Designed miniproteins, single chains, continued (2). Designs and how they scored, part 92

Each design is a single chain, and the fold is of that chain. pLDDT is the mean over its residues in the fold that is shown.

## One batch from the design tools (miniprotein)

Design m7172
Fold by ESMFold2-Fast:
Structure m7172 (fold): chain A 80 residues (1-80)
Amino acid sequence: VKFELPKDLTPEQLRLLAEDIRETANRLKKEHPEYKEEFDEIIKLVDKALEAIDQGRLDEARKYLEEARNKLIEVINKIK
């Protein structure tokens, strides 16, 4: 299933989503160290999204968050 972020998300909502993805990835990385590299990539994308939000580049931030969320779900499906 394709994940698509709403275009009308505020910077605050984008930050909350970024923090949620980061927290989930960090937790799963501790539980499943065999997927550490994949979770590190997800966290890196979240960091890029947060930087883009701080710079007012909201379209770029949305793309990074969509990519991070899609990768997170892909890794979760592998753990299953």
Scores: mean pLDDT 82

Design m7173
Fold by ESMFold2-Fast:
Structure m7173 (fold): chain A 96 residues (1-96)
Amino acid sequence: DPEIEALLAEARARIAAATSPKALRNALALARMLADRFSTSDPEVAALFQELADLIASRVSDEDYQGPMTPEELAELEAITRPLLEIARLAARRRR
């Protein structure tokens, strides 16, 4: 699906550009949740979310940071999660 491929490329670019560990950790949680949710209904899409989760995990440290997110950190989170949610929306609408 060329739309999913374009969104996957955007997600990878946003993950690579992200600087906030909080944004990355929250995006990681979403990517893992989506991989699990699609694991039986669309294994191909689940594998894409797992690849994104693995990419994010490679970028996040084990450092505990418990403060609130800044507007800039929230913008990074939104930039990463938007293409993930759009991939999920398109996958849910695929013909079976």
Scores: mean pLDDT 81

Design m7174
Fold by ESMFold2-Fast:
Structure m7174 (fold): chain A 82 residues (1-82)
Amino acid sequence: MTPEERRALVEKALEEARKNKESLSEGEKRGLVYAELELEQETRGLSLEEQEELAEELAEEYELSEEDKERLFELLRKKAEA
């Protein structure tokens, strides 16, 4: 797939998942937040601080638990270190 095709498929999958938010597990919600963060970073070139800000916004939108929110932030910091 081209990068443009991959982006369109990811965006479509994210929209579909948002419509079914109530049926998602906490792990699935976290995965969606992470996927959207990766998509935004790839398209906008976000800094770690900007990624953490977006993660806060998405965690609130998807109503992530405090534990899943902490894990998401840990994954972002670990990814920035790699």
Scores: mean pLDDT 72

Design m7175
Fold by ESMFold2-Fast:
Structure m7175 (fold): chain A 80 residues (1-80)
Amino acid sequence: MKTLKVILPDGSVIEVELGDESGEEIVKKILEAIKKVNPIIATIVEDLYNKKKEEFEKIVKEKLKKEEPLNLVEVGEKLS
């Protein structure tokens, strides 16, 4: 089991516990966790994911592999 720290644009930090889920399921867990804290940011992140699914999943997997936080502002900049 791995824990991913997610940094939201408003400065909130959430932790998501992950097992052997697919990239899509990992993003789904992240979106559900964000929605509980900030549903507006969750909607923005979901829109970005729907436009760049493979690239988004790749970034998430790389952050998990390196045990680094996922900064959603950096993700938005990379996928824009």
Scores: mean pLDDT 80

Design m7176
Fold by ESMFold2-Fast:
Structure m7176 (fold): chain A 66 residues (1-66)
Amino acid sequence: MKEKVEEILKRIKELAESGADVKTLHDLVRELAKALGIRSDDDITPEDRKLLKEAGDYIIDVEDKQ
């Protein structure tokens, strides 16, 4: 599980840096949430929130360049 989370985060960062479509990045964030085991907002830990924020920051950087 943890290995998959790291791979998805790395993929989001690489795709964001290469100028990938925002929709593709949002789909990867959804996969990240699944890999973290998040089924509802109540299941989000502070650690999960930090990882989701990191992924979201990559997407915002792409949106600002479009």
Scores: mean pLDDT 73

Design m7177
Fold by ESMFold2-Fast:
Structure m7177 (fold): chain A 62 residues (1-62)
Amino acid sequence: MVTITLDLDRPLSPEEAQRAIDAALSVPGTLSASVEGSRLTVTAETNEAGLKGLDAGEQAVS
């Protein structure tokens, strides 16, 4: 298991946070995702899945 964190340029609204979480969790091998202010955290089975989860979450709120 791998936990990876990404700091975004701005705090996310609750709606944006939910979209980021849903997008990250849509990636196979992603176990959990959370948002704390501007920080997106993804826990995944592999480093590749974690990076894809972070990318998906970031794209969902860009």
Scores: mean pLDDT 84

Design m7178
Fold by ESMFold2-Fast:
Structure m7178 (fold): chain A 88 residues (1-88)
Amino acid sequence: MDEKILEEFRKKALEYKEKNPNLPEEEKKKKVKEMTEELARAMGIELEERKEDGVTIVTLRFPDGTVATAKFDENLNLIGSEVEGPVP
C-alpha cells in the first residue's frame, strides 16, 4: 500500500516540476504545500515539512508507522525519496 502511495506522490512531484519550472519561489512553496496536504488528507497521513540547506524535506507518517520522505531542491526538483517501514 505505502509504496503505491509514494509512487503516486513521486509522479505528481515530477509532473509539477515539468509543468512549473519557472514559478516564483513563493508559488512553488504554496503548490508543494497544497499537493502534500491534499495527499495527506486523502490517506489520513500526518505530514511534516522541513527546510535544510535549500532542500525541502517532506515527511509522511502513516498510521501503521511507515515513514515516507520526499526531498526537493530549491527549484522543486525531486532529488530523493525513501520509505522506511516499522522495524521487523
Scores: mean pLDDT 67

Design m7179
Fold by ESMFold2-Fast:
Structure m7179 (fold): chain A 67 residues (1-67)
Amino acid sequence: SPEETVLNLLKQLIEKLVEEGYSREEIRKYVDQAIENAAKKYGFTEEQKEKIREEADKLVDEILEKS
């Protein structure tokens, strides 16, 4: 699905930014911009967009914890 595709791309983006030493706040800004761009491209509802943000926020915390 488009949501699964976006989440997989966000995971890759987050992993790269964490490895490059970006802060959680900076990573969140890049993630939010990527979600907005994807929402415009795929026509996500506000509910879908919020769910993707929730999942991405969890991914940021989990990946930072592993690093």
Scores: mean pLDDT 83

Design m7180
Fold by ESMFold2-Fast:
Structure m7180 (fold): chain A 110 residues (1-110)
Amino acid sequence: SIEDELLAKAVEAVRRLADQLGLSEAEKERLVAIVREVFDMLVNDAPPSEIGAALRERTADLPEEVRQVLSELTYTLGGLKTGYENNNLSIEELLSLLDKSTEILLERFG
């Protein structure tokens, strides 16, 4: 499904960002779990306030840079979902936009 392809790409993005931040494999898998939870909330049309609250709770003990990266990735995923629903963007366009956003985050946190 389109959701499966976007989730796979989001997981790839967070793994690359974790590598850039110098995180361990265990920390990387924790971030993947958080991204999967956030993605499930987005797919089930959870309100932005609820997604934001869950993200803050799950990341409260993480370094500020890690929290900022996850927050910005979550914001990007929410924007892509809204763009898809309102503008009939293709899956290829969604994946391309996620890749570009990931590259920008890698440059900012490198």
Scores: mean pLDDT 81

Design m7181
Fold by ESMFold2-Fast:
Structure m7181 (fold): chain A 62 residues (1-62)
Amino acid sequence: DLERIEEERRRQRQEIQERVSEIGKLGRESSPEDFPKVVQLAQQVGDESRERQEESERRLRE
């Protein structure tokens, strides 16, 4: 049980790190005019990360 939750959290971390890496790459390749879009994507990834964390904690309480 705890082992499975821990494994899934590790998987989530890897997916988030991959997304963050992609956003970082886009930010480096973007022109200053396009930067607001990169910020929006980063914010979206942050929101998704927070939601996944909440779900993991909810499952842990169950």
Scores: mean pLDDT 73

Design m7182
Fold by ESMFold2-Fast:
Structure m7182 (fold): chain A 60 residues (1-60)
Amino acid sequence: SSIQQDIDDWNRASQAIYQVDQIDSQAGDDTTKQIQDGVAKGTYGPSSAYKLAQEALDKL
């Protein structure tokens, strides 16, 4: 992917992760931390991080 496409993909994932973080704060859950740890370790790319965040939001 181009650098710009990668930036756009990460911005999308970051917005979804931010929404999960707000919910985690209310529920006492650590889903956001698990996603962020996987990103930091290189286990999740932006598409995987976005999908995991969307799946967490869909459970509400």
Scores: mean pLDDT 77

Design m7183
Fold by ESMFold2-Fast:
Structure m7183 (fold): chain A 98 residues (1-98)
Amino acid sequence: MYISESTGHEIRIVDKEVVDPITGARLKKALEVEPGVYVDPGYIQGLYELVKYGGGLSEEEALERVAEALNKVLGTNWTGEDVKKAIELAREYEEEQR
């Protein structure tokens, strides 16, 4: 179980059917960032890859830039470590569904 040191909230995959307001995707499972705030876990990974490889940033710089972007859109206070954990959870979830 991962609890964000910056927000104090658990970051987890939840079994909840929602529509991601960012991507418009219909989700049966969502990443819960904070109580009541849900996103597509694949969106976070895609954004990280775009920033890291498209921007030529280091892993740490890319994770922090993604955190800043998510905070602006969602009103959260995520750090690069929170983004890293979200990506790990998304990968674990995909492996369990295979």
Scores: mean pLDDT 73

Design m7184
Fold by ESMFold2-Fast:
Structure m7184 (fold): chain A 66 residues (1-66)
Amino acid sequence: GKITPAVAEAAARAIEDMVAQGVEEKEAARRVLSTLAAAGLVSKELAEEVKDYSPEEVREALTRAA
């Protein structure tokens, strides 16, 4: 699927929400990115590149990949 700015924002917000619920930031990012990869919205390669990013960095990277 094609990534959009809306999907990139939703991914960043999902990571932030999971962190607010007590999930570690990198674990939250992995869970959200694995879900997007399974849905065909991001490549596995892109998910690996952004796994160490902050939520805002993930949003920016996913927006650039669109």
Scores: mean pLDDT 74

Design m7185
Fold by ESMFold2-Fast:
Structure m7185 (fold): chain A 70 residues (1-70)
Amino acid sequence: SPALREQNRRLILEAAEEIGRRVKERVAELEAETGRPPSLEELIKILGEVTAEVDREEERRLAELRAAAA
């Protein structure tokens, strides 16, 4: 249904926003701890970790939404 499709789209966009937010938080925390900007290697690691975490959360939410709509 269009309503379910729009809900899925909203959840995906919320997940993308959350990834950006968590990456910025992790970067700020690392800068506070080290007194320097993160290296490219550290940024790639942070992005990978945060993306994997949020992707797992998003998969669970989408599965629950689809089950509720069936």
Scores: mean pLDDT 82

Design m7186
Fold by ESMFold2-Fast:
Structure m7186 (fold): chain A 65 residues (1-65)
Amino acid sequence: MRSLMGDAETTARNSRRIVLKHIEKQGLKLTPEAQKHLEEAEQAILDGRLDEAGLHIQKAVRAAK
């Protein structure tokens, strides 16, 4: 995995896709709370805040039902 410059948008999209696929594979549905956390994670990635992004991804997965 190599990410040197500004592929933050691509990373944000990939993270969202991975989480959504994981939820779908489990037969779960994305709740409004999970959507908020995913959006926060995407913004954190775009802002270069990878630690915060990881936390928001965890919250999104946990909020899915």
Scores: mean pLDDT 76

Design m7187
Fold by ESMFold2-Fast:
Structure m7187 (fold): chain A 76 residues (1-76)
Amino acid sequence: GPQPTYTVVMKDGKTGETVVKTVNSSEALRLLERMLDDGYTEVEIYDEDGNLVAVVRPEDAEAFSRALERLRTQQP
């Protein structure tokens, strides 16, 4: 069946601007994993129903690990 879609909201650490992307679960995981390299200071992930799945900051290793696990367990 079709993969679930997620809305990923990222705060740029250099500009303070918010970047919003609508992606599948694999791309949401990739964006989260690249968070530090891309210079984002906060990432919020929402499911296709608009429910908040995760809020992650680079310094919060537990929130990061929980977000990765939640996205993985929602893959078919």
Scores: mean pLDDT 75

Design m7188
Fold by ESMFold2-Fast:
Structure m7188 (fold): chain A 81 residues (1-81)
Amino acid sequence: MSEEVRRYLEEALEYARKAGNEAAVRVLEDMLENELSKLELETAIGVAKISVAVDSVRPLKMTEEQKKVLEYLRKAEEALR
């Protein structure tokens, strides 16, 4: 994992903790602590995104913290390409 991807995932984790999304926090901690392949990271990012969406009864009414988690997850995913 590159340092740039790591920084984006760390920021996503900070906002996931502020949002109180324990499932997203767990997936993000696992991504940061384990040596994952590029494909495994992409899959884990997808799982974290789904977790945030499920926590949001209506995606258009996401909290600012939830929006920030998705923003940094997207940046991490783009940095993997």
Scores: mean pLDDT 74

Design m7189
Fold by ESMFold2-Fast:
Structure m7189 (fold): chain A 86 residues (1-86)
Amino acid sequence: LPPSMQEALQEVRKKAKEIIELVKNEELPEEEIKKKLEELKKFVEELKELARSHTPESPELQQFLQELEQIVKDTEEEIEKIKKEK
């Protein structure tokens, strides 16, 4: 992947990890966790739109979009898993 796409993926993963850690530590009410998750989803959609507008259809674009979607899915799955274990 191009460096800019790798950096974007790292930022999304960092934000996702921060949300997961907040859930594990019970530091925020569930409503605030939901808000942070929606903010992450919005950020991901903005990155997808930006990538699509600046990059022609390519294996790299497809990989980037798939990685972004996977991070969101993994984050939601981990949050649900933590909630079930509490």
Scores: mean pLDDT 79

Design m7190
Fold by ESMFold2-Fast:
Structure m7190 (fold): chain A 70 residues (1-70)
Amino acid sequence: MKEEEEKKEKEIKEILLKAIEKGEFTPEAVEAARELLEKEGKPEKYYKHLEALIKLQQGDTDPKLREYAG
C-alpha cells in the first residue's frame, strides 16, 4: 500500500514537471495534484515541497523555495 502511494506521488510530480517543461501548465493539473495529496492525508510539508519544486522550475529563485524544495 505504501508502495502504491509513493508511486502515485512520484507520478503526480512527474506530470506537473512535464506540463511546466512543455509550457502546457494548467491550473487544473496543479489543483488536481493538490486535491489528491489532500485526500490522501499528506502532511503540509509535502504540499510545500511540490509547490516549491514547481516554482523553481518556472524560474523562481526565492531562497525560501529552495528550503521547501530540499
Scores: mean pLDDT 61

Design m7191
Fold by ESMFold2-Fast:
Structure m7191 (fold): chain A 83 residues (1-83)
Amino acid sequence: SRERLIELARKMKENMKSDRKKAVEYLEEIVELMDEHGITEEEVKEIAKILGISERNTLNILRLLAKERGYERLVERLDELLK
């Protein structure tokens, strides 16, 4: 799952400026994968590095989408990582 998560983060980064809709679709797949398999602090750091944003901003983006999708367990996990 880690390799897939990293692949999706890279694809999201590639599309962030050229195709916002496609970038959001990759972000949705990332959040779904995180809900299914969980997420570690190390994986968040790696995604943040790929996206070129802070870990805190990465967590906030993931949390916002997880909350919108009703992934309550993932929201709790992301809140733990934000503290």
Scores: mean pLDDT 85

Design m7192
Fold by ESMFold2-Fast:
Structure m7192 (fold): chain A 63 residues (1-63)
Amino acid sequence: GKAELIAEAQKLKEEGERLIEEGRKLLADPNASKEQILEGIGKVIRGIGLLFQADLLLQKAAA
């Protein structure tokens, strides 16, 4: 139902925001290795994907 969609969206948003923060921290390190930079980019991309998925669930809940 609507409540389950909102709850799932909240979990995806929290996970996505966490991944973006972790990725940004890796990318902000001036001593980061190439592997750490790639991991940071990957975390930001995955986090953005989860935020997009959360928005889709919220749109479904609002309809």
Scores: mean pLDDT 88

Design m7193
Fold by ESMFold2-Fast:
Structure m7193 (fold): chain A 112 residues (1-112)
Amino acid sequence: SEKERERQRLLDEVARIVTEIGRIASENPDLDFGIDGAALEEAIRARVEGKPPPALNITITGKATDEQIDRIVEAIKRLIELVKPSEVNITINLDDPEQREKFLKKVEELLK
């Protein structure tokens, strides 16, 4: 069906972005990134079916470079634009307080 083709197309795009974020995180063994894949699939299904989407929960933990933060925030922005969740909850557990503040400010700007 047309809806099934649209769902698959959106799932493929989501998978590319999630893979990109995983690659960025893998460049630093002290960085961990978590996202609920089931919630992403449900958000795409809801979007295609015109139903209310679920909340999206994202966690970032450990140590990141400034370049990794910038790249991850940009990838998260593209992901949010694709899935259009009802709510975005981002948990920031970065070891460096200055990196936490930087990430928080970029995320707040992204959610405007």
Scores: mean pLDDT 81

Design m7194
Fold by ESMFold2-Fast:
Structure m7194 (fold): chain A 65 residues (1-65)
Amino acid sequence: ISTEEARQALLEMAELEENPILQEILRDAAKEIKNEEGGRNALESAAKHHPNEEAQKIAEEAIKS
């Protein structure tokens, strides 16, 4: 997965997020992605722990790419 793909996935998840604290965390994570490994780690965490099923799917699909 590219850093740009990971960043876009996190931003899409932030748009779906209703919790403003978690939304800000997702946006900050997108800004802090410096390499492919960092992006992958952020998406793996989201896929397993995000409360929104659509956000989990976005993270899972980005990881599979």
Scores: mean pLDDT 69

Design m7195
Fold by ESMFold2-Fast:
Structure m7195 (fold): chain A 74 residues (1-74)
Amino acid sequence: MSTEEVIELISEVTGVPKEELRELFERVTAKYPELEANVKAAAELALQSSDPRERHTLLSATYADLKETDKELE
């Protein structure tokens, strides 16, 4: 899965603009490169789920984790 596909999925679920998500992702992964693999793995698990609620929960949690990590970089 590409980074752009992950950003699109999180944008659709959270309503956050793709550009804002891209900037957030770039800031967080610059400090913690391992988070790129974790975010992509979470998105792939969400796509494999047949339950829309599980998909929404997983992607929303991923966004929340990225936001909290970004705040800790301040």
Scores: mean pLDDT 79

Design m7196
Fold by ESMFold2-Fast:
Structure m7196 (fold): chain A 97 residues (1-97)
Amino acid sequence: MAESYQVFRVVEDEEGRIVFENVSKDPRMSLEEAEELAKKVAKEKPYAILVRTAGGRVDVKVYDAEGNVVDEIKDEPDWVGALRRAFEKAVELKKKV
């Protein structure tokens, strides 16, 4: 499978639970387009998560409102585990503010 990128917005739902909204519109998005989208989304509301999938492995980056990477997971074969760790980090960061 070719490289793919997904960008998630981190938001709070009506019950106060942290929810991840996929804001990726183009499945053929480049890395540069995905990073620009993640930074834009994070500036509108902290935080955003960028997921890169390549060769059955995933990279995950968490962006803050200033466009800085505050957490990163690299070359992870466990897609579910990588997303869980990124979600837990985003929840932790949101609850500490």
Scores: mean pLDDT 75

Design m7197
Fold by ESMFold2-Fast:
Structure m7197 (fold): chain A 78 residues (1-78)
Amino acid sequence: MSKEEREEIIKLLREAIELLQQGKYDEALKLVEKALEKMIKAGLMSEESAKTIIDAIRQKDAETAILYLKIAIHELEK
């Protein structure tokens, strides 16, 4: 994965966190699905882990979703 692709994913995840904090779950879900699809294709995330995050957003569990997204950002910034 290129540095530019990593920065794009981090930006999408950070924007999704802000949307989740605002209660904009549908908008956040679109950004998260795009970011996680890129991470799965790059071998940086399992489909099971991605499903857990997506399910949290669909259930409107913002706290759990934000926690997992912050962990994903931390792993990408290594």
Scores: mean pLDDT 86

Design m7198
Fold by ESMFold2-Fast:
Structure m7198 (fold): chain A 62 residues (1-62)
Amino acid sequence: MRREIEREALLSMVRMAASVLRLEGKDDEADKLLEKGMPLAEKVDVEGVTKLIKEAFKKADE
């Protein structure tokens, strides 16, 4: 039950982060985040998801 809630939360975080990147015109970064982040979210890899979101936004700012 707890992992199900964490999985849904992580999936939502990845989708929301990708949406923010698309609003900033960073479609390539959004696509890469979804491609790599969604599988990690399904596994409930909190650290992996958090790291990917930070890396995607860092690349978007460069």
Scores: mean pLDDT 80

Design m7199
Fold by ESMFold2-Fast:
Structure m7199 (fold): chain A 92 residues (1-92)
Amino acid sequence: MEELRAEVQRAARELDEHYRKYQEALSKGDLKKAAEHYNEMAEAAQRLADIARRLSEKADGVEGETARNLARSFEQLAEDYKKKAEELKKKI
């Protein structure tokens, strides 16, 4: 449980850091770096989805349902970030 909390904190921090770097790259017109940061955000979101899925399998009731919903949300977010990275690469 404590290890899962550390993984959540790491993945959330990575997502936030890469989002800030993405915004900075975009403001400078660096589409290549912006795409790289979108890919890193996708990987962080996927890690959050995997953690939420593991939690949903060990939790029951409302907690398990919440974790399942979070896993789906983060999986969708990861796919969206991957698509945005590929779209940016096509504009380079």
Scores: mean pLDDT 82

Design m7200
Fold by ESMFold2-Fast:
Structure m7200 (fold): chain A 67 residues (1-67)
Amino acid sequence: MRFSGDEAARYLQDELGLTLGGVADGVGDQAFIDSVNQFQALHGLPVDGVVDTETERALRTLRRESR
């Protein structure tokens, strides 16, 4: 998958809003997990497909800094 800055922030915000409520044990949309892996790799985070504090922080930074 490929993300622009805006697409990465918006996509993961939408997916986090849906999947974060149910991905406590890694159960969720496969496309979302793949997107998290891609996002983590792009931001130098551990590629686990799990939305951790570092992943959330990166999302907040993109959303806040978005123009």
Scores: mean pLDDT 57

Design m7201
Fold by ESMFold2-Fast:
Structure m7201 (fold): chain A 75 residues (1-75)
Amino acid sequence: EEKERKAKIYEEMAKLAEKQGNRFLAHYYKGMAYYYKGNFDEAAKYFDEAARLSEEMGNTELAKKYRELAEKFKK
């Protein structure tokens, strides 16, 4: 119940981030939405992509945080 509501909220946040051009946030929010849906494999993939994009932009600290999230949800 609550997990389904949170998944919908993060899906909406991801869509808004895409419209705003915030690619890192869009991938992060999509990852959170999949996490609350119980799809941990997809969540990890989105967090890995967010980390990769952050590294390409030179934001090493943000990339580290996203990579830690991806590792946490990998099985």
Scores: mean pLDDT 81

Design m7202
Fold by ESMFold2-Fast:
Structure m7202 (fold): chain A 91 residues (1-91)
Amino acid sequence: EKEVAEEIKEILIKVLEEGKRNKLKKEEVIKKIEEAAEENAEALAEKLGVDPEKVRNALLSIIPAIENPEAAKPASEIAKELYKKILEYLK
């Protein structure tokens, strides 16, 4: 469970850091997160034995934070908050 949650967190941190480094617009970052969710949800869900929709929703749960620029936080801080939500979704 926690191992899969850590993998999800790592995927999201990488997408957010690439977005910052390349100065991507929020629509581009959201698209990369949606792509990561599509690519990884089924494999991670099979590894943990959970519903792939739970994993997809955990990966997508960061999108509202990206859509609100006033709530924009460092990628590491967003990932920490998201990690707790991921663990809750995987229960």
Scores: mean pLDDT 68

Design m7203
Fold by ESMFold2-Fast:
Structure m7203 (fold): chain A 82 residues (1-82)
Amino acid sequence: MEEEEIRKEKEWLLSKADPKLVLFNFFVSEEILYKNRGEETISAEEARERLRKAGIPEEVIDRLLEVVGDEVTKKALEDLLV
């Protein structure tokens, strides 16, 4: 069940943006949302703005922020990296 969810998430991400750009911006978003390891302490809303500035499509931003911290999305992105 979860493995199928991960595969579908991976395919969706690949269909919306370059996989390398998606992977890069997801980990930036995750750092921002999980401990703001970047330059600033920001909210999920502010993370959305940073992803938008990075050129990520709005639908991809919505999905990443909706499921960031979700194990399925993390596994999908890890699978894309492999």
Scores: mean pLDDT 58

Design m7204
Fold by ESMFold2-Fast:
Structure m7204 (fold): chain A 60 residues (1-60)
Amino acid sequence: SAEEIARLEQDIEDLRRRVAELEERLPGLDEEDRARVERDIERLRRSIAELERRLAELKA
């Protein structure tokens, strides 16, 4: 549905913004915090990929 497509596009944009914010913070973090944030970024990137795949299926 159009509503589902719009929601997915918004969710993808929100996650991309979160990744960008976390990436900007990485240089200022200690080793422990950096490792945690890098794991969070990887998880978010996987979520983005899954949502993008679903969005592509809905647009086909």
Scores: mean pLDDT 87

Design m7205
Fold by ESMFold2-Fast:
Structure m7205 (fold): chain A 56 residues (1-56)
Amino acid sequence: SMSAEEGARAGVELGAQGRLEEGARVAADGIMSGANASPEGAEAAGQMAALEGKRA
């Protein structure tokens, strides 16, 4: 199990290494786990989605 924040941080780290696909998977796993556990996890998932939107 991984928190949304932990997943997001790991995803950013992998992205910095050019491993964007792996980073996205790790971040998504952490976000889904966090969103299931708490309202704060759901908020983190929303923030991550907004960041992905900025990339587009």
Scores: mean pLDDT 62

Design m7206
Fold by ESMFold2-Fast:
Structure m7206 (fold): chain A 93 residues (1-93)
Amino acid sequence: SEEQLELLKRAYSIVKQALNEKDEETQVKLLEEAIDILREAMKLGKPSEEGVKILQEIKTLVEQILKRSKNLDVRLAARRLLNIIDEMIKEAG
């Protein structure tokens, strides 16, 4: 849906901001905001092909965060976000 695509684009922007964030507490808050947005997007149903492409782009950003961060809270939030992304992609296929 159009509403779901808008939520996915918003999540992408927030995760991209989190990747460039140097304050770990702020980075966690951004990742948690992205989790909440994706949970709202999931309620709108199965993602479209465009939605899956955005989710794959978000996944790439989250994997970069996990590669760069040694902070336990950041890593926990990023893994939770990855689990939601993977679930949404599975629902699509």
Scores: mean pLDDT 91

Design m7207
Fold by ESMFold2-Fast:
Structure m7207 (fold): chain A 80 residues (1-80)
Amino acid sequence: MLERELRLLERAIELAKEAEDPVVRLGHLLAAARELGLSDEFAYRVYDRMHEKYNIPSSLGIPLELAEKEIEELRRKIEE
């Protein structure tokens, strides 16, 4: 489960950076999920979890710095 979330966020960050977007949007997560063979529902759950964890307003995307911080945390948990 954590490995799929890590891969989703890594690809979504790449898509956001390619678009020169300072935030990871729901659209980036949905595009990443489709490329990785993950469900749209999984992308929605990850998006909501990030908003709850980092107290991000629901109308805003996930700042790249917070998405990258989450990736670092997920990598550490997977290595344990």
Scores: mean pLDDT 84

